# Designed miniproteins, single chains, continued (4), part 68

Each design is a single chain, and the fold is of that chain. pLDDT is the mean over its residues in the fold that is shown.

## One batch from the design tools (miniprotein)

Design m14508
Fold by ESMFold2-Fast:
Structure m14508 (fold): chain A 71 residues (1-71)
Amino acid sequence: KKELKKKLLEKIGEILRIIGEIEDLKAQLKKAKEAGDEETAKKLEEEIKKLEEEKKKLLEEMKKIEEELKK
């Protein structure tokens, strides 16, 4: 169980990092939209989408580790 707990903590750390990156990008996106910088806004939206998908994948991996910990 100790190794599974380590993997779970590592995944949690990765998810928290991605959440922080998404929040930073959302703040930048808001500023870009307020400034009328459509090109920067589009790039930020695309990057946010990629990070949201990565976060979803990590959450699914975390759930699998949690199921193993229940055994």
Scores: mean pLDDT 82

Design m14509
Fold by ESMFold2-Fast:
Structure m14509 (fold): chain A 72 residues (1-72)
Amino acid sequence: SDELSQTVQRVANALMEVASHDEASEATRKTAEYLQQGDYDSAKKVSVDTALKAGSEQGAQQSQQAVQQLQQ
């Protein structure tokens, strides 16, 4: 759970830098739900798509890396 919480926080930090508070919060919530279910692909997709929609390739890469580190 600690690693899951840290991963969710890393995604939140990446998205908060680039997206609106409401969009970042909603995407972070959905990412957390998918990670709790073990659905790493959906978690990556939600966070990456949110960052890319906000115009941030760096935010997308940071979100993807955070989820991949938890998966390993």
Scores: mean pLDDT 82

Design m14510
Fold by ESMFold2-Fast:
Structure m14510 (fold): chain A 75 residues (1-75)
Amino acid sequence: SLEEIDELANRAFELGLRAKELGDREAVELASRAMTLASQARRAYEAGDLETARRLLEEAKRLIEEAEKRVREAE
């Protein structure tokens, strides 16, 4: 859903800020990549390509989970 995509993009943005504060460049890159995928998922969703939107959203979730783990361990 669009709500899920926007929520994921917000999570990625917040993680990117936190990772930058902690100096974890890899976590920043993971969060940035997740933001790009969420943006692409939003465009696919708005175009009615729900399968592409879902795949991109699933990829973004993987990257966010990896970034979240790095941020948690660095705190």
Scores: mean pLDDT 84

Design m14511
Fold by ESMFold2-Fast:
Structure m14511 (fold): chain A 82 residues (1-82)
Amino acid sequence: AASALTQLQVDIARLTAKVNAAIGALEQQRTSYIQARQTGQDPNVQADYDAFAAALEQRIKDLKAETEKWIADRVANLQEAL
């Protein structure tokens, strides 16, 4: 039904907006760790900040992948119902 497709498009847009806001917050935290790395010369502390930044980058990738899978699953379910 056309109404079901329209509702799915609205839900995808709302989810995308929320996910983009969450990614923005994670990117700000990652930038903070990168900047903190610049303030010291201890290689062990720099390695810790690099690891924290890498962990946030992975979390961002995972969140994007989970969002894409959710959208794909919802589209497939709607196609089966039509």
Scores: mean pLDDT 82

Design m14512
Fold by ESMFold2-Fast:
Structure m14512 (fold): chain A 88 residues (1-88)
Amino acid sequence: MEKAIEYFKKAIEAADKALEALQQGRWTEANRALDEAVRNYFKGLELATPESEKELEEAGKRLAEVLSQYINDAVDRALKKLEEERKK
């Protein structure tokens, strides 16, 4: 029970670090923190109980938010690279 909640808290903590690194342009650090967030979240899901439902929802929403921002920024960067290659 408590173990699942601990994993969800670690997932939120790692997601926050990923967002901070992304905001600072530190892509390698953001990628590592995001991987840590995903791993902890799935470990939490494996151990989840009704008592951990609140933390599961909170961690899931936070992870989805960070993933959305990460993907959007990655797509934008890729499109800019393709545009530069076309103007070569």
Scores: mean pLDDT 82

Design m14513
Fold by ESMFold2-Fast:
Structure m14513 (fold): chain A 96 residues (1-96)
Amino acid sequence: MSPKEQEELGRKGLELAKSPDKEKQVKGGELAAEAAKSENPKAAELGGLAALEAAKSPDEEAQRAGLEAGEAAAKSRNLDAGALGGAAAATAESRL
């Protein structure tokens, strides 16, 4: 996957995680985990943002996806993605 495709994946993940649809929120968290693993700093940051949005979902499966994506983002060498990932994991754990 190219750096541009990784950024598009992160943007799509964030858009889906912000959706009122529970299935889209879960998918947003899944895409967030993939983007968060990216060596592209922008994609990893978008992954962290999407993880945090999924973690805020009222849906338990979306919260779990946000937790997994948050843990992935926390391991990123991008400090902004790491901070967002930590916040996402803490948010999900407090709700699960």
Scores: mean pLDDT 83

Design m14514
Fold by ESMFold2-Fast:
Structure m14514 (fold): chain A 62 residues (1-62)
Amino acid sequence: MKILAKAIEDYIAKKENELSLKKGDEVLIEEIVDEDFAYAKSLKTGKSGLVNLKYLEELKKL
């Protein structure tokens, strides 16, 4: 199941596998890794990476 989510805060990637976020950016959550992390794709940049779920607000389950 894919989830459309929105970044609620800015985040700058600290590792190559992480996704940078700007507040208000929409992302598609493609895989939930654990309770804290998911792999998501930025709809703005088309890049995918690891995101901490605390920076995301769920908008819609697809």
Scores: mean pLDDT 82

Design m14515
Fold by ESMFold2-Fast:
Structure m14515 (fold): chain A 87 residues (1-87)
Amino acid sequence: MKQLEEELKKLEESRPLAREIADAIIGGFINRDPNLSFEEAKALVESMTPEQLEEAVRDTVRELIEEWAKKNNREVTDAQIEAALAA
């Protein structure tokens, strides 16, 4: 399970949001399937290529925001998505 840690470390050196985005990716998988464990979500991320990981980041953040907005009866905007990426 060192592949994910190594990829996250490289992302953190390149981008200040790497840690927050990594949590969002794992959280996104769990949010899509609540029965999915952290270890299972982590294994899914670890099997991705760097390009797939970057795409998954964008998709996961979007899905998290959309699902959060739906559950809280709120509309999601581009500004909210960018705010989540900045946090």
Scores: mean pLDDT 63

Design m14516
Fold by ESMFold2-Fast:
Structure m14516 (fold): chain A 90 residues (1-90)
Amino acid sequence: SEKQKKAQELIIEGLKYYSEGRYEKAKEKLEEALKLDPDNLKALKLLASVYYFQGRYDEALEVLRKGLEIEPDDEGLLSGLRVVERAQAE
């Protein structure tokens, strides 16, 4: 759909900002993508990574758990959950 195509473009922009360490701009683009495609696993995974690098572990866990409700066996989401839980315990 047109919404999914626009969401994918926003995810690509978010990934660019993320790779530049521009986490707030990455978050803005990914949140816009998720407004258009709320269950987009790529956007959810990348947003969780953004929250993780910002030290926002509760928000990272919330996004990862939402992703796991959509795809319970996703190895990237399960790995991300373990990483964030370990970081939060320190």
Scores: mean pLDDT 90

Design m14517
Fold by ESMFold2-Fast:
Structure m14517 (fold): chain A 69 residues (1-69)
Amino acid sequence: PDEAEIAAALIRMMAGVFISILPNLSEEEKEELIKEFERKAKEIVERVGSKEVEEEAKRALERVRKAAE
């Protein structure tokens, strides 16, 4: 697979791991974890420079935020 396909898959996997951790965290810890996810996803998006990866990152962030509710 090309770099964009790998990056999109990595972002999806990362979101799944973060979502699995959320239920065991305090409200403050959830906020910090979400910020960490945003930071890592943004770094991947900037490195790859792909619109598809950017859109995947936005969808993944929405999933993580929704799971934190």
Scores: mean pLDDT 83

Design m14518
Fold by ESMFold2-Fast:
Structure m14518 (fold): chain A 65 residues (1-65)
Amino acid sequence: DELKKKAEEHRKEADEYLEKSNELDRKAEELKDDKEKARELILEGASYGVLAIGHISLALSLEKE
């Protein structure tokens, strides 16, 4: 059941990237008076969100068969 392990691994990585994305969005909110720094954190968070979607897609593909 190697495919199941790989799917679980991708789901864990997706969760980690989503947590990083949320953390960066939270930090951006704290820095809202510094709009340039807030923008950089939001963009970095968005990149982690895209990585999370990629890993979810891989997990679903592996779970499908």
Scores: mean pLDDT 81

Design m14519
Fold by ESMFold2-Fast:
Structure m14519 (fold): chain A 60 residues (1-60)
Amino acid sequence: SMSAEEERKVRFAVALARAETRRLHDGAIDPAELRRLARTVAEGLGLSEAAVERAVREAE
């Protein structure tokens, strides 16, 4: 089970990836870019491998 702090960071990573993808693509979501950004943000936040994979899955 993830900690509450890790779950908050997963939600933040997904939200930021969605916002950046929409900004870069004039409101459209590119699924590959979304997953890539979610992984990058989650790794940058120092999340565990399991939490990174959860962020990528939630971005799908």
Scores: mean pLDDT 80

Design m14520
Fold by ESMFold2-Fast:
Structure m14520 (fold): chain A 61 residues (1-61)
Amino acid sequence: MLEIEFEVDGVKVTATIDGSRFEVKAEKPLTPEQRAKAEALARRYAQLVLELEEVLKLLSL
């Protein structure tokens, strides 16, 4: 499980990623456009984490 904080148009957003699933929470309501942007960012981070897991296994020692 991974938790990431970022901002969309000045709104603080927290994304929680668990495998192929993700949940997005914002400090205030998001517009449909901002939500789409936040979901796209969270999805991109999930993809990067899968690639990073291989690197971390090599660096864990």
Scores: mean pLDDT 74

Design m14521
Fold by ESMFold2-Fast:
Structure m14521 (fold): chain A 102 residues (1-102)
Amino acid sequence: MRITNFHFRAETVSPGVVESELITEDADLKKRTTVRQTQTAEGVVERHTIVEYADGKREEKHETYNTSSINPDVFNNTQIGLSPEARAAIERVGRVSVEQEE
């Protein structure tokens, strides 16, 4: 994953409510992804994803999930945006490297 720009900001909006913003730019896909997360004291996470494309198109997605049911370590999982095609390509590259050593 080739990220050319990375910006992270976290702010306490009110006691027990934390708002965080993550902005990433993908040079290969020519898009900017902004992820806003609001965590409440009740363990509810609201995730707002904004994707801006080079042609000026903008897509917004709003998701809500409960951290008591889902592992909050989602930042350790970089599977955001891995298409099945990209996964197959990575697997093929790994197999070619192993076969060349055999």
Scores: mean pLDDT 60

Design m14522
Fold by ESMFold2-Fast:
Structure m14522 (fold): chain A 102 residues (1-102)
Amino acid sequence: AVAAADAAALARGRLEERKSRPSEETIRELERFMEEIGVKPEVREEILRIIERIAALGKGERELSLGELLTLMLSLAVTERLPQEVIDTLLRLLRLLEEKER
């Protein structure tokens, strides 16, 4: 677990989020979704690095849904001040996922 992210998660009652991890199925669904919308390779690599950080924070007691994963990734991207293109891509993925679930 990364100390700074741990402190932020605990302070907001996000302890349960630390016990979850993205499943291989959820990661695969996200990769397919990024392919469907034509995300640039460099943006895809940055998103995958965010997934690795989220996976490192989680203890694997519960699997994250795709929506929960996207929300956590967006929070990390904003907090870490990642490039706007990455943030915009995550927002677009989240909106499209919400549309598919309607």
Scores: mean pLDDT 68

Design m14523
Fold by ESMFold2-Fast:
Structure m14523 (fold): chain A 60 residues (1-60)
Amino acid sequence: VKPSFSSEADELFYQARQLFEQGRYEEAIELYQQLLEKFPNYKYKPIAQKYLELAQQELE
């Protein structure tokens, strides 16, 4: 896709962030994993990976 725009990737990113803010870390982890699996070239991949790590740490 030339414009590098992906509404699905952005939606997953925003929903995962909302779940993280609500303390629903397991659900947030699932959405971040789906984001990285479906959209490996997502422009905010490094941020998504960081939030995934933080959510995993919160469950420890």
Scores: mean pLDDT 78

Design m14524
Fold by ESMFold2-Fast:
Structure m14524 (fold): chain A 82 residues (1-82)
Amino acid sequence: KAKELFEKGKKAYEEGDYEKAVKYFKEALELDPNFVEAGLLALKALEKLGRSKEVKKALDEAVKAAAEGKYEEAAKIAKEAL
């Protein structure tokens, strides 16, 4: 279930296993496309893995959309960047 995968991803992220965190957050977002928090944390984990400037741009755009209350758009931006 999406929330269970999110909790596993969050634990991996806290342990510094960013690759495993991305996998779980991506799976959570695939089950719940509107799970903004999973998408944002997946992008943050990818940034910590040294991914391209495109990931940083996607993260900035997703954060802006979420701040404007556009949660579905924020989640979609994150999912497309994964």
Scores: mean pLDDT 79

Design m14525
Fold by ESMFold2-Fast:
Structure m14525 (fold): chain A 62 residues (1-62)
Amino acid sequence: GPAEEEAKELARKHLEELAAKILAADPSAKVEIKEVDEFVFELTVTRDGKTQVFTLDARLLL
């Protein structure tokens, strides 16, 4: 419903803001945001051959 769609948009926005902060601190980082399931978003950060993944479930924002 509308609340679920708003939660998904908010989740994506939180990861985009985190990605922007990471890139501001380290411009050499590579960042990718992906929807991996209906409510689950991942931010993948690659630096110096190391990969870190941040996972956010949009339902936590409901």
Scores: mean pLDDT 84

Design m14526
Fold by ESMFold2-Fast:
Structure m14526 (fold): chain A 81 residues (1-81)
Amino acid sequence: MEEARKHLEEAKKALENGDYETALSHLQKAVDILAAEENPDRELIREVAQLATEISEKSTDPEIRLQADVILIKAAVLLAT
């Protein structure tokens, strides 16, 4: 739980600096940690989805946008289960 929160905080800092690659790396780690948990914190999953959406909307790089969309899909699957 705390490790996922740490990655979310690091992703937020990277986003504030416009470092989308670093932000995506931390969001990927956060969503993977949450996916491995028996009962993941749904608020943290929603926060991952919100940050990934923000990166997808702000980035002009199609590869970064695609990576953000993949993280969004992973978060949506976790919220649906």
Scores: mean pLDDT 84

Design m14527
Fold by ESMFold2-Fast:
Structure m14527 (fold): chain A 120 residues (1-120)
Amino acid sequence: SSQSLLDQLSNTVDLIKQNLDNNEVLEQLLDELEELLEQIMNDPSLYRDILPLLPDILEVLETLFNKEDLPDSILVKLYNLAQMVVEFLDKIPDSDVDPSLRERARELLKELAKKLGIEL
């Protein structure tokens, strides 16, 4: 159900917060986060439900980006997630989104691209 997907998303975000120092667990949780976000963000009926959760998701991604010794495998997953958030927000009307959230998502994507040597 749609509610089950949102509950799974919140649980996955909380598990990431609890496992910030475990790279093997983080890789699995980031893959789960990507799958959940893909399902939720491609469902137009859920866009108003996901919007209030995006600041917490973005904060977790920003926290992970600021770790000193992340492997490139995790950085690539963070890049993919940041790109999904940016692309999702670009589809939402400006009246429905805090401008600071768009700017934070775009800055994170830009910084991840720079760290990975990816051209945007």
Scores: mean pLDDT 86

Design m14528
Fold by ESMFold2-Fast:
Structure m14528 (fold): chain A 61 residues (1-61)
Amino acid sequence: GPAEKAAEAAKRAAEEGDPVAAAVASYDIGLHGDREKGLEGVRAGAAGDAEKAAEYAVQAA
């Protein structure tokens, strides 16, 4: 569904080294899924950890 596609986009952002895009995807997914995991992804992305942000985005979906 849309959440799984957004999680895939977050993983792609992490592969490209874009922590901001990964954080935004985590937040967006969290609004429609696991909000707590989405916010953890935002925190990871804000710290510059795109890979961890994407991991949380997948968990939020």
Scores: mean pLDDT 76

Design m14529
Fold by ESMFold2-Fast:
Structure m14529 (fold): chain A 56 residues (1-56)
Amino acid sequence: MAREQMERVRAIVEEGLRRGLSPAETARRLRAAGLDLSVEEVSRQMARLRAERAAA
């Protein structure tokens, strides 16, 4: 995936976590931005960001 797409995915997932959105709601926002991630993939990205946040 292109760097710009990866950065947009990260930004939307971070916003979803900040707003307390579910993985399904976050995936819907990603699709609205033209990013075709599955709910499973979004859930995995959210779990990774939570782990990074807990480590710092």
Scores: mean pLDDT 78

Design m14530
Fold by ESMFold2-Fast:
Structure m14530 (fold): chain A 63 residues (1-63)
Amino acid sequence: SVKDFLDALTEKKVNLEKEREELESQLENDGNIDKDTAEMIKKEIERKKKLIESYQEIIDSLN
């Protein structure tokens, strides 16, 4: 059903938001992160942001 699909997408979005917040917190609070690691974390944050936007667009299209 559409509701079950929306619930599943919402759960995936919430999990991605939590993962993004954890990575942002790591990047902000760990002043000893090397440049290469910081760049990898930033890329992962951007990937998760794009996925969150994609899920939100699908959720919005189905309401």
Scores: mean pLDDT 85

Design m14531
Fold by ESMFold2-Fast:
Structure m14531 (fold): chain A 70 residues (1-70)
Amino acid sequence: SMEDEKVLEEIKKKLEEVKEKMLKLSPEEQQKLWDEFQEELQKIIDENKLSDELKKEVAKMVFEMLQELQ
């Protein structure tokens, strides 16, 4: 649905923002920021009641972002 697409776009934007911040941080600060972001991400997933299929798309976005940070 259009609502699901908007949620995925919001998540993607937040992932890009967190990636930019992580590039400027120490490994310890990166871990803390990532832990805080995972809590925020879980709230978005729960509040929007994302399906298992959409949760897999989110996991793919996360994987791709983390791969780019190495």
Scores: mean pLDDT 82

Design m14532
Fold by ESMFold2-Fast:
Structure m14532 (fold): chain A 58 residues (1-58)
Amino acid sequence: SVVDELLARAREYEARAAELEEEARRTGDRQLSLEAQIERGMAALLEAVANWLKKKES
């Protein structure tokens, strides 16, 4: 379903954010920290959309 696809994509963004955050800690690169925050924001947005769609099916 679209909901399952959105949640799967959100998990992928969370995984990318975790990798970027680890690299940022290792290098001290602030740009990587900002990119990690953007990826986490995308994950949160996709989860919010998925949850909204679930409620619309009620």
Scores: mean pLDDT 86

Design m14533
Fold by ESMFold2-Fast:
Structure m14533 (fold): chain A 65 residues (1-65)
Amino acid sequence: MPDLKPGDIVRALEDVTLVGGELVHLKKGDLAEVLKVYSDGMVLVRSLKTGKVGLVSASKLEKVE
């Protein structure tokens, strides 16, 4: 599991639906900024392409190094 922190840039490893106040889709390879990491393995991210915010499992994300 990537050691994710707020402000980290992550890449989607697969097509994912972000869950939150609205449905947002990240395509495999899309970049997002980490806003918050939860203890249950969920991450709040903002899509860099759309600016939309949602929750996704950290297992579907890869930290951009």
Scores: mean pLDDT 73

Design m14534
Fold by ESMFold2-Fast:
Structure m14534 (fold): chain A 107 residues (1-107)
Amino acid sequence: DPEEERRRRLLEYRIRRVKEMTPEEIEKAKEDGAEAAGGFARWAMEQGLSAEEARRLAEESGMDPRTIEAVAEAVENSETPEEAEALARKLMREAFDAELAELEKLL
């Protein structure tokens, strides 16, 4: 199955990257992701975009699936750009921590 092969290669790449990173680099990657998700969610709300429109633009911008979902959920569940930024940052950090915990089981 080409899709399973692709997922396996991506998982192997992620495991290798985590093994090569320092704790400081891991924390920076987490915060960079939170900043990117938060900034995009805030911008989308300021433009009056729906969650679906924000998801589409994030996908077209080449954002990873985790960032796309954090942005879409933040836009859907927020009433202001400030709330969307804060929620997207929180969701991105939580998703990063969950993925790191799963990768650590394989290290």
Scores: mean pLDDT 82

Design m14535
Fold by ESMFold2-Fast:
Structure m14535 (fold): chain A 67 residues (1-67)
Amino acid sequence: DLIEEAARTAEAEGALEAAELARRAAELRDTDPQEALRLLGQAQAAAHKAGADEAVEALSRAAETLA
């Protein structure tokens, strides 16, 4: 599960806001995939601001699975 992997990567890099947003996206992916994609976009922005480059890449790959 790429969203769950992205959340773990963000947490490991200390991007806690990005990790929380990604976990919220995982909860919504089957019921509201457009809102999940929006949350993954916010998670990517939070990870970028935190300097969590591996998390940014992982979140980008996860977002592609919902688009």
Scores: mean pLDDT 83

Design m14536
Fold by ESMFold2-Fast:
Structure m14536 (fold): chain A 90 residues (1-90)
Amino acid sequence: SLEEVREEGEKILKAMEKAVEILKKDPTVSDREKRAIELTFKNIKEQLETAIERGDVEAARKAINAGRQLLKALSKKHPEVKKIIEEIEK
C-alpha cells in the first residue's frame, strides 16, 4: 500500500542519510567517491518522494530497493553501515 511504502521509504531515507554522514567522516574515502555517493542518495530520495507524491507504489518500491542495494554495497566497506541496515530490517 502507499502507507507501507511511505513508512519503509522514510526508514530507507534515514538509513541513507546516516550512511552518507559516516562516509563524509571517513578519511580513506576520496572526495570524488563521497560526492558520487551523495549524488546517488539525492537521486534516490527525489525518485522516492516523487513516486509517493504521485501515489505510484511500484515506482516507490523500486526507489526503496535501489536504496537498499546502495546501503548493502556501502556496508562491504563500512561496518557501521551494517548496523544501520540491521536496525531498519528489525
Scores: mean pLDDT 82

Design m14537
Fold by ESMFold2-Fast:
Structure m14537 (fold): chain A 88 residues (1-88)
Amino acid sequence: NAEEYYEKGKEAFAKGKYEEALEYFEKALELDPAYLEALEGLLETKIALGENVEENWAKLIEIGMLRIQLAVGVISEEEFKERLLSLL
C-alpha cells in the first residue's frame, strides 16, 4: 500500500505537481515510516517547493550514509528505522 502512494508521488513529481507529490509521499510514510525512497521523494519535493534546501540536502546525504551502513551490516534494520524517523 505504501508502494502505491510512492508511485503516485513519483508520477506527480515528474509532472511538476509538487503539492500532490508531497501529499502522496507523506501518505506513503504514514503507512511505512521507514520507507527510504518515500522519504527521499518527500525531501526532494520540499527542495523543489523552495523549503530549507540546505537542511533537506543534509538529510538526503545522511539517509544515503545510513543505507550504506545497513547494506554492509554496520547497523540493524531497527536502528535504521529509528534514525530515519529522527529525520522527519
Scores: mean pLDDT 81

Design m14538
Fold by ESMFold2-Fast:
Structure m14538 (fold): chain A 86 residues (1-86)
Amino acid sequence: MKYKDINGNDLPEEVKKLIKPGETRDGDIFVKKDGKWVKAKELISGALKLEGDKYVAVTDSKFLAEDGSEIEVPKGTTDVVVVKKL
């Protein structure tokens, strides 16, 4: 099944490698941790806003990675992808 970001743009290549068709859902969020893309859950709701064709952190935020580690996402971060299943 084909995945895009929620604006219809193609996903970054590293994020494409993390897509699992049976497990990846609409609205799943990917962020960078130590320079690597990881799937994460937003711990502070409403921190992400669509600016143009990309999501940006509008406040300092925290995400929980699937390994249980917390990821600090500072205000102004653009390395955030929200996926859409097509």
Scores: mean pLDDT 74

Design m14539
Fold by ESMFold2-Fast:
Structure m14539 (fold): chain A 62 residues (1-62)
Amino acid sequence: SDAERAAEAAKRAAEEGDSAAAGSATWQIGLFGGRELGRQGVEAAARGDAEEAARLGIKAAS
């Protein structure tokens, strides 16, 4: 449930264009079990790609 909430937050951040918020939410998902996808999402957020960060966060929560 926490991973799913983080994925929803990442999606909202991507829709708002907030790459930092998307990266933060994706990192939180990584702590619950999507660690590799979480790391990739943080890298996407670091390069300013909020949509890719959210996409990876949603995958990690699945």
Scores: mean pLDDT 67

Design m14540
Fold by ESMFold2-Fast:
Structure m14540 (fold): chain A 96 residues (1-96)
Amino acid sequence: SEAEKRRLIREAASIAAAAGIIIAAADLVEELGGDPEIVEKAKEKAREAMRYADEAIRAAEEGDLEKAREYLEKAREALEEANRLLEEAARSAGLL
């Protein structure tokens, strides 16, 4: 349905936006003394989430809602790992 397509695109766009915020936060955490290796891993996972979110949007726009859901699930998993790594980096900086 058109409503389902729009919902999947909005969810994917939200994940991409959240991943961008994680990248910005990771850069700030590194400046504040966070472990550079953990910061880089957080940014890599955030970039992975953005790539899967873009794939989900493309699949939804093409009408392949099943493929869009698969990419959206991968984007969510990558975003969750990026957030976990960001928290670990923040703890290494004494921010948590």
Scores: mean pLDDT 92

Design m14541
Fold by ESMFold2-Fast:
Structure m14541 (fold): chain A 57 residues (1-57)
Amino acid sequence: GNSAERAREGAYAAAQAIPDRAAAEALIRHEAKVASKTDPEAAEGIRAGAREAGLAG
């Protein structure tokens, strides 16, 4: 749905904008874990966006 697509785009943009790869990965992992408790679709979108940006989900 729209929540997954928005989360994917947001995570991709964040990964590209944060110059420290380790910091970007840590932030994205944290956001995905938080989202997974209330919106599993958004959590998967975050992981997909991170993978597309070349980060481990």
Scores: mean pLDDT 78

Design m14542
Fold by ESMFold2-Fast:
Structure m14542 (fold): chain A 60 residues (1-60)
Amino acid sequence: MLIVKAIEDYTAKTKDELSIKKGDLLEILEVVDEEYVLVKSLKTGKEGLVPKKYLEEVEE
């Protein structure tokens, strides 16, 4: 499971996108293109597209 962290707040602009808050942990389900990934929020269980630039890989 590839976990990423939101590095800043993002508000969904379409029904297919997911709103996230800085510090939220998300699972990458699919890399859609160079700009967007399909993610699942570990906090809410909701799925949607988020721009990659708002996410960083969690290294532990």
Scores: mean pLDDT 81

Design m14543
Fold by ESMFold2-Fast:
Structure m14543 (fold): chain A 71 residues (1-71)
Amino acid sequence: SDAEQALSIGKQLASIADRIPKEGAAEAFRTHLESLGHPEVGEQAQQALLSQPLTAENVLKIGEQAAQQIG
């Protein structure tokens, strides 16, 4: 499902949070969720990530929130 794919991108970005630029992680969330047909959820996820420290925990939580909004 789209929700499972949103959760998956969150897990993938969380696994590389220590070595990906913050803007890059935020853009990856936005573009991936937009490609699934959920541009508003993607924009919200991007904004949430940019407003918080880039940690695996925060990235994973944002992915979980995006999945819940889609499902």
Scores: mean pLDDT 84

Design m14544
Fold by ESMFold2-Fast:
Structure m14544 (fold): chain A 93 residues (1-93)
Amino acid sequence: MESEINRAMAVLLLAVAKLAIEKKTATPEEVRELAERAASLLEDERLAEAVRRAGETVAELVEQGKYEEAAEKLDKVIDAIEAEDAEAAEEVA
């Protein structure tokens, strides 16, 4: 089982990204960086890879100006990390 503190830190990093997306201040590069940092804290390799891929999808939506859709998808990634559900995270990618 994954470290509770590492998972909480991953969730907080993505929560910061979501807040920036909701305020329309996030860049695609910042979203990718925060997603990679969050993924690096996850001990489940499948979940970590799913989070990295979902981060790319969210970054692409931000690049397209689709901030509401980007925030919604990132919220699903946060929920997947809290649930330790790699399949749910993969559905976002």
Scores: mean pLDDT 85

